# Designed miniproteins, single chains, continued (4): the designs that were tried, part 6

Each design is a single chain, and the fold is of that chain. pLDDT is the mean over its residues in the fold that is shown.

## One batch from the design tools (miniprotein)

Design m12177
Fold by ESMFold2-Fast:
Structure m12177 (fold): chain A 69 residues (1-69)
Amino acid sequence: SSEDERALAAAEARGQEASALVNQAREKIIEEIAKKKGMSKEEAREYLEKNMTPAELAQRLADEMAALR
């Protein structure tokens, strides 16, 4: 039905938007660390992996995504 087609398309669009927000939030965090520490984006990415637990990263991503809305 057209309603089922619309629901599927809306779910796909929301999934893509959610993925884009997570990626944008992660890149902003990496850029912020790079600027503050005077390092490259690649070095900032490694810094995040070594100095932030998965739980801490998840919280920071949630905060950044909220700021993007």
Scores: mean pLDDT 76

Design m12178
Fold by ESMFold2-Fast:
Structure m12178 (fold): chain A 100 residues (1-100)
Amino acid sequence: SPVEKFEEALKKIKELLEETMKKENIPEEVAKKILEDLERGVKTVIELLEKGEISEEQAINLLEAEVRSIVNELKNKYNVPEEVAKELLKKLLEIIRELR
């Protein structure tokens, strides 16, 4: 089901973000908030997809926008190095690409 694919992608995205944030010494309270905000956003996208209010392509585009926003926040507010942010974004987008 499209919902199951998005839930699996969310799990993989959360694991990768948690690992990267821990490695980059992001404070636990900041990491928790980022992961909770991501989970809330993705659950909203899944609900819209389940109701037929958006297409799978629209859902994928919204998820890509969300992960780009998170990587940009990590880089700009929490001083994650550019090369780390670039590699993280690449891996996150590869996970999302598997949803097609």
Scores: mean pLDDT 87

Design m12179
Fold by ESMFold2-Fast:
Structure m12179 (fold): chain A 55 residues (1-55)
Amino acid sequence: ATRAQLQALMIQGRDVAIAYLQAVQGMSEAQARQMFDASSRGAMNAQLGIQPAAD
């Protein structure tokens, strides 16, 4: 339930986040979407008390 709610909220805010990434990082929409998806998964894992191994 909570996870689905977070996904819905993230989707609603995704357009704003994508625009921000394009403006700040100068990346394409596709790249911004990939970065947002990675960040969203990281944030969800953090909220669930899970910190996945990165890098």
Scores: mean pLDDT 64

Design m12180
Fold by ESMFold2-Fast:
Structure m12180 (fold): chain A 113 residues (1-113)
Amino acid sequence: SSLEQIREEGERIVEAAKRGDLRGVLEAVGRALSILLSQDPLSAEGIRVLIEGIERALEVAEDPEIIEFLKRILESVKKALEYVEKGDQKKAILTLIGARLSVIGELLDLELG
């Protein structure tokens, strides 16, 4: 169920990126991160599914702001996976929280700009 929800958000990231919809990308990434953070322990498979979704979105994205954002999020999500694979759940959780705060900051910039 949670894994299927992360796949669905991954597809929404790809669709929004293809359309040049930065808000749609931010909202889908934010939801995917929230789903990952709702699990105890963190799902390594869920993190990998999100990585694959972001990588597919980068293949179709043309908007420089979307590309820059997705590259930064991809680095954070990959780092969280490294921590999970090493058994460091706490650092993985903090890394994903940091990524989620980045999404909130970008959404705030869209509302105030």
Scores: mean pLDDT 91

Design m12181
Fold by ESMFold2-Fast:
Structure m12181 (fold): chain A 84 residues (1-84)
Amino acid sequence: SILEKIDKAIDMIRNGRPLEEVADVVGLTFGDKSSYTSIWGAVILAAHKEGYDIPGVVPPISSREELIDALEKLKKEIEEQLKK
């Protein structure tokens, strides 16, 4: 699931894993696998494919800490959409 991919990506980033390994986990097939923004875009695309409606405003992501923050916020947004 997308939530499992987000959790795994966050854990990998926190543990200092290469961004290319994170990119592979989130299914980034095209683009720069060392780019925080490309990794973020792949996660958003994966969420959309699972039927989540995520707003298209993305701030620039320029650090591992900013990527973690963005992924944590995305996780909360998806969890809110799961509330019935």
Scores: mean pLDDT 77

Design m12182
Fold by ESMFold2-Fast:
Structure m12182 (fold): chain A 114 residues (1-114)
Amino acid sequence: MDKEIEELKEQLREETDEERMEELLERLAELMLKAGLPLEELLEAVRLALEAAERAGLEDLAERYRLGEDAIRMEKALREKDYETIEELLKEWAEKYNKPEKAEKWLKAIKELK
């Protein structure tokens, strides 16, 4: 299993085709989840896909992978009950996508969970 994960990571680093890049990331994520690897490993895989998409000039795909990275970081912070990191990620997201009203709504919901 470890060898297959490493081989997929290397293939993903060198990939320039959008469809193949998405297929490699999906397969890599499936193997990582089946192996019970931590979210940090999935985060690394998404970051490798993001770097490959940026290198290939696939701007729309790169934007989708940035959203995936943010989602994994948020899930990790939620599992750890790291409200400071959750608030930081929501503010960064609101600034990147010019959606401050959504960040305020989510921050209010988080405060109600305390």
Scores: mean pLDDT 75

Design m12183
Fold by ESMFold2-Fast:
Structure m12183 (fold): chain A 92 residues (1-92)
Amino acid sequence: MDAELIREALERVRELGEKSGEYERTEIFVEFLEAVLNGDLEKAQKIYKERFGEEVDPRLLPTLLALQALLARGVPVEELEARFEARLAALK
């Protein structure tokens, strides 16, 4: 998949966040996904730590790689967010 499709998917997540009244949360998630998309797990971990006060759990790394692959294939970003949140809940 090309970078334009990925950019459009990220923009769609922003639009959904604005409609739900959770724009800031969605924007943070978009920044995080963008770092994952670039394969920059160190940057992704930094964003996560700065925004959520904790380092990303190493057990999430396989999930992040899977989300990156799915996003590159054009899977809806809302589905990716739901998958990530479900994984976080499982690691509580």
Scores: mean pLDDT 58

Design m12184
Fold by ESMFold2-Fast:
Structure m12184 (fold): chain A 68 residues (1-68)
Amino acid sequence: MPPALTPGQAAVLDAAVELVVEGEEPTNARLAERLGLSPATVARRVREIERKLGVSVRELAREYAARL
C-alpha cells in the first residue's frame, strides 16, 4: 500500500481505485464528486500523491484495482 500518504491523500487514492473498478476514469471532477470535495482540493492532493510516489494516481489506481 502507498507509504507516507496523509489520510486525505489516501482517501483520494482509494476513491480513484473504486472508480477504476467501476470502469470509470478517475478524473479530478469525479473524485471531487465522490469525496464531497472541490476539484481544486482534489487536484492539489493528486499532485502531492504523484510527487511523493513518483507515479500517476491513474496508473497506481489501475494497478491496485487489478489486484482486487
Scores: mean pLDDT 80

Design m12185
Fold by ESMFold2-Fast:
Structure m12185 (fold): chain A 67 residues (1-67)
Amino acid sequence: AAPAVPADFELTPEQKEAIRPALVHTFETLDGLPREEAERVADEILEKAKTVSDLTKLVHQHLKKTA
């Protein structure tokens, strides 16, 4: 099963690397971004997000602005 962490638990670099492909795919699919743009956006979000809660909020904020 995928590792579950509490919302306020700090993301490790290993967890960020594991999440990155899923974020890229999400932005390609939901936002319609080209792969290069999706990778850039995913990297910016992962760099700014320290916790799972931060990650979720940043993803939602970014998707809402593009919709």
Scores: mean pLDDT 73

Design m12186
Fold by ESMFold2-Fast:
Structure m12186 (fold): chain A 81 residues (1-81)
Amino acid sequence: MSLASKIAAAGILAIAAEISAPEDRPGDVEAALELLEEALPSATPEDLPLLAKIARRVAEVAEGELRERAERLLREVEEKA
């Protein structure tokens, strides 16, 4: 899967979780976060704004440890930019 495909897939999973309610699709939130974390080391400056937007969306629907991971990812995106 390409970097762009990973970011796009994470966005789709985050939207699906938001639409269906997080309790019906908890695995989608975690999968989205994993894809974003996997994408970050290879992200170019052009990818960072979209990565940050999707990570913020994941943080909004995630709870507990997944929210903390999404917030950490947002900080790492800012540091890399």
Scores: mean pLDDT 73

Design m12187
Fold by ESMFold2-Fast:
Structure m12187 (fold): chain A 81 residues (1-81)
Amino acid sequence: SAAALAELAERVLAGSPEAAVRILEQAARQSQQVYDATGDPAFKKAAEVARKMAERVRRGEMSPEEALRETSAAVEAAAAA
């Protein structure tokens, strides 16, 4: 759920960028699994956003906070569709 992702984001904000990357990769895998099961393209897009955000955090191009916020928004949009 979006609430569970928000709770994970709070925990990660107390941690390292590596922890944020792990959470983003987990979000990507979960969205991909929903896409594989349902064929819903909104979840494919959410998985792509999560993977892109993980790479940006790894490169130091984006803060963990910003990456988690964008990923949360994409997952929420997919769930609302």
Scores: mean pLDDT 78

Design m12188
Fold by ESMFold2-Fast:
Structure m12188 (fold): chain A 86 residues (1-86)
Amino acid sequence: SLEEAIKKYDELVKKWTERLLQEPIPVALRKAVEDLKKFADEYPELAEQVIFDLESIRLFARQLGMYDIAELAEKAIEEIKKKYNL
């Protein structure tokens, strides 16, 4: 359900906040991209929100010169858009 999807999304956001405080930024961002990609597969009703989050990660990674992570996020966005016709 959408309500369950939103609850799981909030849990994922809290998990990322903790990781960003404890892990090196590149490690936390790579894990966030992989978690978001899996989340979109489990909760397609939030795929547009996941794309928004991945675009934010892509922009942030580019600003930090982390182009490999930005490309990882871009590829995830393209895969999700193709799967869910967005």
Scores: mean pLDDT 87

Design m12189
Fold by ESMFold2-Fast:
Structure m12189 (fold): chain A 62 residues (1-62)
Amino acid sequence: MPPVSEAVKEAVRAELKKRGVTTITDEVIAEIESSIEDPGVAAAYREAARALAAEEAARAAA
C-alpha cells in the first residue's frame, strides 16, 4: 500500500473535529468515505482515518 500522506491525515483530523467526533469508529470512517465524491480521495481519507484511529487507540492505552 502507498503511504498515507500527512496532508491527508490533517484533512481527516479537521473533518473529524468539524463533526464533533471524539472516537474514530468504522461507522465514522464510512460516513467520511461516502461524503467524498472522488473515489480515490475517499479511499485515501478512509486509510488516513484508520491510521488516526490506530494512533488514538495507542494514545489511549498509554
Scores: mean pLDDT 74

Design m12190
Fold by ESMFold2-Fast:
Structure m12190 (fold): chain A 96 residues (1-96)
Amino acid sequence: TITVTLTAPAEVAAGGTVKVEFTVSSDQPGTYRVTLSVTRPDGTKEAVGYADVPAGATATFTVSNLEAGKTYHFTLTATAPDGSTATSEGVDVTVV
């Protein structure tokens, strides 16, 4: 079983960067492919980051170029060595 946790600040300053922290927890050892996806205020969904991390790892994506006054929705999907996937709960970041 794979569990993915995703955390980010609820608010960031205009022109700043967002640090999105994640942890991949699994009973299966090995390297996990993680994909960070964003849903922008206009409804556009895209992948914005990729990483390969070991089971139990905590790491951070840095996201920039966020527009003032907007809210961005982030999710993370992890893929196990056997092809199994899990997706995190979403987190919202508002640019103030």
Scores: mean pLDDT 81

Design m12191
Fold by ESMFold2-Fast:
Structure m12191 (fold): chain A 69 residues (1-69)
Amino acid sequence: MTLEEARERAEELVTEHGMPEEEAELLLIQWVLSQNANEEEIKELEEIDKNGGEEEGREALRRLYEKLQ
């Protein structure tokens, strides 16, 4: 699956399944990370999620997604 295909799938989740846009964006980011992020980057995100809470984890995911684009 390409980034374009993943984006279209996230859009379908919002339009066809009523998923909130923010949740669909998070799934897209997680998918991109699963394809491109290394194990060390994933571990760092997991540690942030445990210590900083969910909002800080989402911001870390967004930052990493921006770097991979």
Scores: mean pLDDT 67

Design m12192
Fold by ESMFold2-Fast:
Structure m12192 (fold): chain A 88 residues (1-88)
Amino acid sequence: MEAAKREALAEALDKAIAAAKKAGADQEHIDLLEQVRELVRQGDLEAAIELLKKNNTELARVILSRLIALFASEEEQQEYAEKLEKEA
């Protein structure tokens, strides 16, 4: 489900933004996270990935790795479905 993947990505970014604000991260860090979240919410994942690739910082690499891991959610959904079928 495209909407479910988009929502999961947006929630992960919302939590990252909240954690960064609590930790007293600089505004540049927060702005980058908010820009990526906005693109994800608009459904423009390609633009979000491009923004992170162009921003060759350690922060951008961490965010990109997390986005890629969340795309692997299709395998996690398959594993979760198999687990539910075995316990029914």
Scores: mean pLDDT 66

Design m12193
Fold by ESMFold2-Fast:
Structure m12193 (fold): chain A 100 residues (1-100)
Amino acid sequence: SLEEKLNKIREEIEKIVQDYLDGKITVDEAIERIKKLFKEAIDLLYKNNDLEGMKKLVDYIRELFEKAREKATPEEQQKIDEALNEIEKYASDKINEKLS
């Protein structure tokens, strides 16, 4: 189901954030993996005309990025902020396509 696919993506994103926080992966590796998973989740929601789901997913990822940012170096914080801007723009563009 859509919900099962989204839950698996959320669980994988949370694991990636935790692996970064534990020092198991680099910030660059975490960002690239999360961007891919986020776009897959947005595309699933877009296909299902779930506008509210797309907005909720943006809020969810923002909270996870804020958590990661608290433990990040200034250089890593800049990369996290840039990545959040990119994923928010991707979601915003998809949301606006449904409203047009």
Scores: mean pLDDT 88

Design m12194
Fold by ESMFold2-Fast:
Structure m12194 (fold): chain A 69 residues (1-69)
Amino acid sequence: HMVKPTEEERKVLLDALERQFGKEAVESIPKEDLDLLIEYAVTERDPSIFFAESLEELKEKIKKIKDKY
């Protein structure tokens, strides 16, 4: 079961995504998918999703998370 992130953790992770991909790219991701990605990162303690080189890689990571949960 996924752990719900704190407001502080969510802000830090969202800021990291916006720095890596840009605000427009992050805003193009459905909120439900973005929430799932952040919950996964906190649950698994895996920051590697924030080091993806492209929006397409990020979308593939979201797809894998959906397949697992």
Scores: mean pLDDT 72

Design m12195
Fold by ESMFold2-Fast:
Structure m12195 (fold): chain A 100 residues (1-100)
Amino acid sequence: MEEEKKEKYNRIGRLEEESLIAVKKGSSKEELEKLIKELEEAIKYLEEEIEEARKELERAIKENDKEKAREYLSRIIALELEKALLESLKKELEEKLKKE
């Protein structure tokens, strides 16, 4: 589970970089469609991870576990920022696809 989550985050990082390159340099219609689909899947995964982290944060607050609460809050902030970046990249790629 933990190890599989690390692989998923590594894939998201690569997808962010590949999408940014496609936004800057352009790409084929097929590649743009592929990246948009992969971004949709990554965004969905991040939404699920955020929901899980929010539930854990609420639990930590109820248990008065300040250390865990800080950890989950930091994780939520990081996941929300990554999601926002991927959503912005997807929107830019969709605009590129319309022009092609």
Scores: mean pLDDT 84

Design m12196
Fold by ESMFold2-Fast:
Structure m12196 (fold): chain A 61 residues (1-61)
Amino acid sequence: SHHMRDEEFFRRVSEAIRRILAGEGRTPEERALAAAYAAASFAERGQLVNEVIVRVGEEFR
């Protein structure tokens, strides 16, 4: 792509995921996911990481 959309998309998604998993968030939705991850059991964290990736990817479509 002439506009390098994929690089910018992956950068933004990676930054958002990093913030959420660190307990940070810029939007109410990111903060809710951060709180859910922080409160999650070990077994639930794997599923929540997948949910975060999916939801963040949807926001950056």
Scores: mean pLDDT 72

Design m12197
Fold by ESMFold2-Fast:
Structure m12197 (fold): chain A 61 residues (1-61)
Amino acid sequence: MEKVLQVAIEAAKRLLQRGVTKVTLDQAMKEVKRVAKELGVELSEEEIRQAAEMVLEVLGV
């Protein structure tokens, strides 16, 4: 859970920095996968989905 939250926050920050405020779940999952790889964090498919849902919550969706 801690790793999932860390990846979700970083993914949301990067999307906001690019001016992206609305994304689909699929787009959020792709960003989560990219961020996890950059941070060297291994996430299961379920954890990637959970992090993506957290990203949508942070972006106000």
Scores: mean pLDDT 79

Design m12198
Fold by ESMFold2-Fast:
Structure m12198 (fold): chain A 55 residues (1-55)
Amino acid sequence: SAAAREAILLETAREFHKRYTELSEKLDPETFWEESAKLGRELAARYQARLAAAA
């Protein structure tokens, strides 16, 4: 449903914001860019998997 897709988007966005903030506080800039890119790919994959499961 549209509501389920919206919930998945919001949950994914909240997790990204939380983990991105944690990385920005803990890591040097070089490592941060690498780890934030990995985080983005990880959450994009989980987002797509959750959307497929909700269809």
Scores: mean pLDDT 84

Design m12199
Fold by ESMFold2-Fast:
Formats: C-alpha cells, sequence, structure tokens
Structure m12199 (fold): chain A 74 residues (1-74)
C-alpha cells in the first residue's frame, strides 16, 4: 500500500540518520503514517483484535526509536 511504502521509506531514513532533531521529526512522521494505517484498517472493517496487534507492534517500534533518539541527544 502507499502508506506501507511511506513507512518503509521513513524507516530507511531513520536507519541512516544520526541527528536527534531530524530523527524526532522522522519518528513523528512515522507515528502519523501509522495512525493513518490504523484509521484505514478500521474503515475497512478489520477486526479489532488484529488492529490491537498492529497497534502493539507500532508502539514497540516507536518506543525503541524514541529510546535511540533520547540516547543520542544525551
Amino acid sequence: SPLQAQQDALLAQLQAETDPARMRALVDQLRALQQQEIAQMRAQGVPEDEIAFIEAQHQQTLALLQGLVDELAA
């Protein structure tokens, strides 16, 4: 999907980025795209248990990335 392609591109940018301010901006963009994906899944009638699983994966990814940003900013 276009949203998945955009998420993949942001993750690739995050892997190459070393500036904490730019990493924070990329993490915020990733969060917004992930929220759009969840909204689309709900609109399409995806079961809530499947949505909850994806949301849990999103939270884990964002927490790991935020931890990396915080470590580099220290």
Scores: mean pLDDT 85

Design m12200
Fold by ESMFold2-Fast:
Structure m12200 (fold): chain A 107 residues (1-107)
Amino acid sequence: MQELLEEGRKLVAEGRKARDQGDYDKAIELYQKALEIYESIDHPDSPLHIAKTYINLGAAYADKGDYDKAREYLDKAIEIAQSLDTLDGEVLVVAASAVLAVTDRLE
């Protein structure tokens, strides 16, 4: 379980690197792989990692110009983050809402 969480975090880090290099398709692929790992494990931290991964997917789709997909993933991130009774969940709601607000202004 812990090794799978570490693999998921590693994939998210590589996805961010791909996004920084402008390779949005690669970033999306890596984030989707991380999401599959986090969804496959029954761990208390999985919802937090899933929400973070949805924010990264939303941001990558927005960078690619797919604003409908960006909103879909950001809405999913907010829903999960709001279900978390943690400060990290509150931070993720703010982060996802900020990306969503930027996405809405690009129309």
Scores: mean pLDDT 82

Design m12201
Fold by ESMFold2-Fast:
Structure m12201 (fold): chain A 70 residues (1-70)
Amino acid sequence: TQQDNINQTRQRILDIYQDSIQNNDSVSQLRSTLTQQVNDDVQRYDLTDDDRSMINGFMDSIVDYYQQLQ
């Protein structure tokens, strides 16, 4: 379902975030990787603008949190 695709995208964002912690990536590197992944998932699953907005909000929260940890 569309909701399952959104949930899988959110999980991929969290997986990328964990990888960035392990690799000690910069905030810029994390943002770039997450932006590319979200764009790929939006195209793959034909996500709506509303779905994209929700996912981007989640992504931004993860990036902001990562920045605070540095």
Scores: mean pLDDT 86

Design m12202
Fold by ESMFold2-Fast:
Structure m12202 (fold): chain A 71 residues (1-71)
Amino acid sequence: ADPEELLKFAEELIARLKKEPVTVPLTPSSHPALRSLPEDVLKRLEELLKKFTNHSELLYAVQQLEKLLRS
């Protein structure tokens, strides 16, 4: 999938869900698709996520996760 389209879709979804603040732990192990990944891949994802502290930055981290899933 196109990473730009994925990011825009995520932003639109967030805008539509502005009803309540959602604190969802975006850890690799909590995501259904990511849970089946090997341990070394999960560690790499955790390190990638550490670089992003803002909510907008997390959307870009999601793109990186998708790239890893396709590899």
Scores: mean pLDDT 49

Design m12203
Fold by ESMFold2-Fast:
Structure m12203 (fold): chain A 63 residues (1-63)
Amino acid sequence: MPEEVLKRAAELQSRATKALFEQDFGLAAKYYEELADLLSEVNPELADQYRRVAEQLKKMAEK
């Protein structure tokens, strides 16, 4: 489980980074929300950080 979680997290981080590079803040927020959900059971502190990042990106996407 942890190994598959790490691989999925890496994929989501890669997708989020590409979305940020393209300034698609809404899409980046979605990937950070998925990261937070994925990591909520294995690293709740990191999951909370990703949720906060997603909230900030959502505010940027509303502009």
Scores: mean pLDDT 80

Design m12204
Fold by ESMFold2-Fast:
Structure m12204 (fold): chain A 91 residues (1-91)
Amino acid sequence: MTREELLEFIENEPRLTERQKELARRIIDLSPDELLPAIRDIVEWLLENEKPEEILKKLEELLEQIELRNRYLANPDEAARQQLLELAERL
């Protein structure tokens, strides 16, 4: 599945609200290609099993998890970075 195919699926899904589509697009944009099939499966599962309010909540939770993952991948030594900043303040 391509990123374009997943985006078209989200844009053309009448059961998703505009807010839910915006969250899904952000999740897709922040996710590596390897996660795209799993994201589609999650969205399809939510549409079949959850109420609209819960779908929004679950998409927000998924976005937070993807953002957290990307933050750790970009800055694996955040604790070391903070320690260096504290040392610089004392110079």
Scores: mean pLDDT 76

Design m12205
Fold by ESMFold2-Fast:
Structure m12205 (fold): chain A 90 residues (1-90)
Amino acid sequence: STVINQVKELVKNGKLDEAEKLFEKNKSSLSDQEKVEIYKLLVKGYLQQKQLEKAKSVYGKMYTEFSDSPDFQEDILKIRLELAKAEEEQ
Protein backbone atom coordinates (compact mmCIF):
# COMPACT_ATOMS: atom_id res chain seq x y z
CA SER A 1 0.00 0.00 0.00
CA THR A 2 1.01 3.67 -0.43
CA VAL A 3 0.98 4.16 3.36
CA ILE A 4 3.30 1.21 4.07
CA ASN A 5 5.77 2.49 1.47
CA GLN A 6 5.71 5.98 3.06
CA VAL A 7 6.28 4.52 6.56
CA LYS A 8 9.16 2.35 5.26
CA GLU A 9 10.79 5.38 3.57
CA LEU A 10 10.58 7.39 6.83
CA VAL A 11 12.18 4.46 8.73
CA LYS A 12 14.93 4.15 6.09
CA ASN A 13 15.72 7.87 6.54
CA GLY A 14 15.83 7.57 10.36
CA LYS A 15 12.62 9.62 10.82
CA LEU A 16 11.23 7.11 13.30
CA ASP A 17 8.91 9.41 15.29
CA GLU A 18 7.28 10.55 12.01
CA ALA A 19 7.07 6.94 10.80
CA GLU A 20 5.38 5.86 14.07
CA LYS A 21 2.85 8.74 13.90
CA LEU A 22 1.97 7.97 10.26
CA PHE A 23 1.65 4.25 11.10
CA GLU A 24 -0.65 4.92 14.10
CA LYS A 25 -2.93 7.19 12.01
CA ASN A 26 -3.28 4.58 9.25
CA LYS A 27 -3.34 1.26 11.16
CA SER A 28 -6.96 0.51 10.15
CA SER A 29 -5.97 0.48 6.44
CA LEU A 30 -3.12 -2.04 6.97
CA SER A 31 -3.14 -5.85 7.07
CA ASP A 32 -1.89 -7.67 10.18
CA GLN A 33 1.21 -8.77 8.22
CA GLU A 34 1.95 -5.14 7.25
CA LYS A 35 1.44 -3.97 10.87
CA VAL A 36 3.88 -6.61 12.20
CA GLU A 37 6.45 -5.64 9.54
CA ILE A 38 6.22 -1.95 10.52
CA TYR A 39 6.36 -2.70 14.27
CA LYS A 40 9.56 -4.73 13.69
CA LEU A 41 11.13 -1.93 11.60
CA LEU A 42 10.27 0.68 14.27
CA VAL A 43 11.67 -1.40 17.17
CA LYS A 44 14.89 -2.12 15.24
CA GLY A 45 15.17 1.52 14.12
CA TYR A 46 14.77 2.89 17.65
CA LEU A 47 17.34 0.37 18.92
CA GLN A 48 19.82 1.51 16.23
CA GLN A 49 19.29 5.10 17.47
CA LYS A 50 19.80 3.87 21.09
CA GLN A 51 16.25 4.93 22.03
CA LEU A 52 15.55 1.90 24.22
CA GLU A 53 12.40 3.25 25.92
CA LYS A 54 10.77 4.09 22.55
CA ALA A 55 11.73 0.64 21.21
CA LYS A 56 10.14 -0.98 24.31
CA SER A 57 6.99 1.13 23.89
CA VAL A 58 6.58 0.03 20.24
CA TYR A 59 7.22 -3.61 21.18
CA GLY A 60 4.54 -3.32 23.89
CA LYS A 61 2.01 -2.21 21.25
CA MET A 62 3.00 -5.10 18.96
CA TYR A 63 2.68 -7.56 21.87
CA THR A 64 -0.75 -6.19 22.91
CA GLU A 65 -2.12 -6.58 19.36
CA PHE A 66 -0.49 -9.91 18.36
CA SER A 67 0.57 -11.93 21.48
CA ASP A 68 -2.35 -14.36 20.97
CA SER A 69 -1.83 -14.65 17.18
CA PRO A 70 -0.23 -17.97 16.12
CA ASP A 71 1.04 -16.39 12.87
CA PHE A 72 3.29 -13.86 14.64
CA GLN A 73 4.78 -15.73 17.64
CA GLU A 74 8.23 -16.04 16.02
CA ASP A 75 8.25 -12.31 15.10
CA ILE A 76 7.35 -11.37 18.71
CA LEU A 77 10.02 -13.69 20.17
CA LYS A 78 12.79 -12.44 17.87
CA ILE A 79 12.07 -8.77 18.66
CA ARG A 80 11.91 -9.52 22.41
CA LEU A 81 15.37 -11.14 22.19
CA GLU A 82 16.78 -8.08 20.35
CA LEU A 83 15.38 -5.82 23.12
CA ALA A 84 16.89 -8.05 25.85
CA LYS A 85 20.33 -7.84 24.19
CA ALA A 86 20.06 -4.04 23.87
CA GLU A 87 19.12 -3.72 27.59
CA GLU A 88 22.29 -5.67 28.55
CA GLU A 89 24.42 -3.17 26.50
CA GLN A 90 23.08 -0.16 28.45
Scores: mean pLDDT 87

Design m12206
Fold by ESMFold2-Fast:
Structure m12206 (fold): chain A 88 residues (1-88)
Amino acid sequence: MTPAEISARVLMGAGSGLSGLLDDLISSGAKKNSDQIRSLIENLRRTAEELRRAGEELKKQGDNETADRALAAADALLAAAERATNSL
C-alpha cells in the first residue's frame, strides 16, 4: 500500500465521519449549532482539498480505482459543505 493510498483511505474515512457529524448537528438545530457547523464546513473543505491531491497522485501511480473513489469523495464533501452553508 502506497503512502498516497493510505492517505486517501484515511481522508475518506475522516470525511465520511465529519459529514455524518454535520448532518447530526443540522438535524439537532442548525441555528443552535451554527458555530460547530461552520467549523465542520471548513474541515470538510480542507479534507476535500487533501483528497483531491491524493486522488491525483494515485492516478499518476496507476491506482485508478482508489483515485476515482477519492475524487468522488472530495466532490461529495464539497456538496455536503454547500448544503450545510445553505442551512445556516
Scores: mean pLDDT 83

Design m12207
Fold by ESMFold2-Fast:
Structure m12207 (fold): chain A 97 residues (1-97)
Amino acid sequence: NAEEKAKKLYEETRQAIRNGDKEKVEKLYQEAKKLVEEHPDNAYAWYALGLAADFLGRLDEAEKYYQKAIENAGDSIEDAVIALAAATNLTALRNQK
């Protein structure tokens, strides 16, 4: 299930970022990039990719990926939470430029 894969990737990415594990985040970035290529409509996958890009200082990529997470979020409570988180991070990035 793509949704379960994306949620797991999101949680692993959050933990790697919290630990400051740049090498792990780079691996998770590549995994997320592959997952969005396979499932371009998955909001969790786009958000995980955005988080990894943001942490790695790839800010223009992060803005694009957060936007994709918002665009692909459905009407579920889980997707609404991801869309809000992505919108919050996107606003923070735009305010830093």
Scores: mean pLDDT 85

Design m12208
Fold by ESMFold2-Fast:
Structure m12208 (fold): chain A 93 residues (1-93)
Amino acid sequence: SELVQEMEKRGEEAVKLMGEDKEKGYKLLLEIAEEIRRLGEESTPGQQAELNRTADGIIENAKWGLESSKEVAVYYAEGARDAAVWAMRLYAR
């Protein structure tokens, strides 16, 4: 779906930024988490709980990335990207 493709692009940008400028990568991951949380507000209670847990996980990975070496930061950003894409697949279906 279009929503999944757009999240894949934004997630990949966050991974790239986390390797080049951790603060920018961190900020983009926080923006992605906030968007997922907002989608949860318009979803069923069950989906809202799952989307909120995913947003919290993205924030946690972003914080760990910020505190880590470049290679480890990229690893955490990749995990956050994958979680965000999964959340879009859940929301879009």
Scores: mean pLDDT 87

Design m12209
Fold by ESMFold2-Fast:
Structure m12209 (fold): chain A 110 residues (1-110)
Amino acid sequence: SIEEIKELALGALDTVQKFLKEIYEEALKEKKYDLAKKIQEILEQVKKLKKELEKAKTVEEIIKVLERLKSLLLEALKLLKENKFPEENIEGIELLIDQINKLIEYIRKK
């Protein structure tokens, strides 16, 4: 059902939000304040995507939310690489991107 697909997408958004919050806290600890500010801006965009997901009425609208989430993760990945952030965090973002790609494929084939 569309509600089950929404729950899967919400789970992905929640996982990304938690991981980016951890990156934000680590950036503050490392005194990388410009990076922290940019990650906070990405977190605000994730919050907006959650509201868009709540209003989504079609599978294609849910997929668009997930593709926007993936774009935000790619932006976060670029920021972490440019700021020479720990490899564990970079690998974590890459794993989340892969998981979202697999979720989009799963939803499209259902």
Scores: mean pLDDT 90

Design m12210
Fold by ESMFold2-Fast:
Structure m12210 (fold): chain A 64 residues (1-64)
Amino acid sequence: TEEAERRALELLAEMAARLSPEEFARVVQQINEAVRAALAAQDLSDLERAELVYRTLEEAMRRA
C-alpha cells in the first residue's frame, strides 16, 4: 500500500541519518535480498510483500 511504502521510505531516510555509509550500504543490500525473495514468492499478495519489506526495514533498524 502507499502508506506502507511511504513509511518504508521514511525509515530508510532515518537509517541513512543514523548509520555510516558502509553500514547503510550493507543494510540496503540485506533489504534488497529480502525484497527479491518476497518477489520470487509468487504466492504472496501485494499487501503481504509490502508488510515483509516494512518488517525487514524495522528489523534492520533495530539491529543497526
Scores: mean pLDDT 70

Design m12211
Fold by ESMFold2-Fast:
Structure m12211 (fold): chain A 113 residues (1-113)
Amino acid sequence: ADQARALAALIKFARALAEALEEAGLLEEAEKTRELVRKAEETGDLRYALKAVLIGAKGLLEADEDAVYEKARELMARRGITTSAAPTAAAARELLRELADALENAALSPADF
């Protein structure tokens, strides 16, 4: 509800996505996601945090591997992020796709980076 709480949650989520990308060998996508997280922390601007989530989600969707989605769920759980909405790799893929679509509709394009 509070903007600061939302920012912290998005940063935590984006960091989990970056770790999953790194574990999958998608090092460029992982580093780009982390750079946007750094900008979000420096500026307090939710747009950088949302862009980090978008880049991270798109990287995982491009790989589209069950093992990568399961690793993302594990990393999110370790960071205290609720994973009950994504109990399987297939559910995680669907949620990431919906999230990426929603963020692109908010004019948060990777091309803006």
Scores: mean pLDDT 74

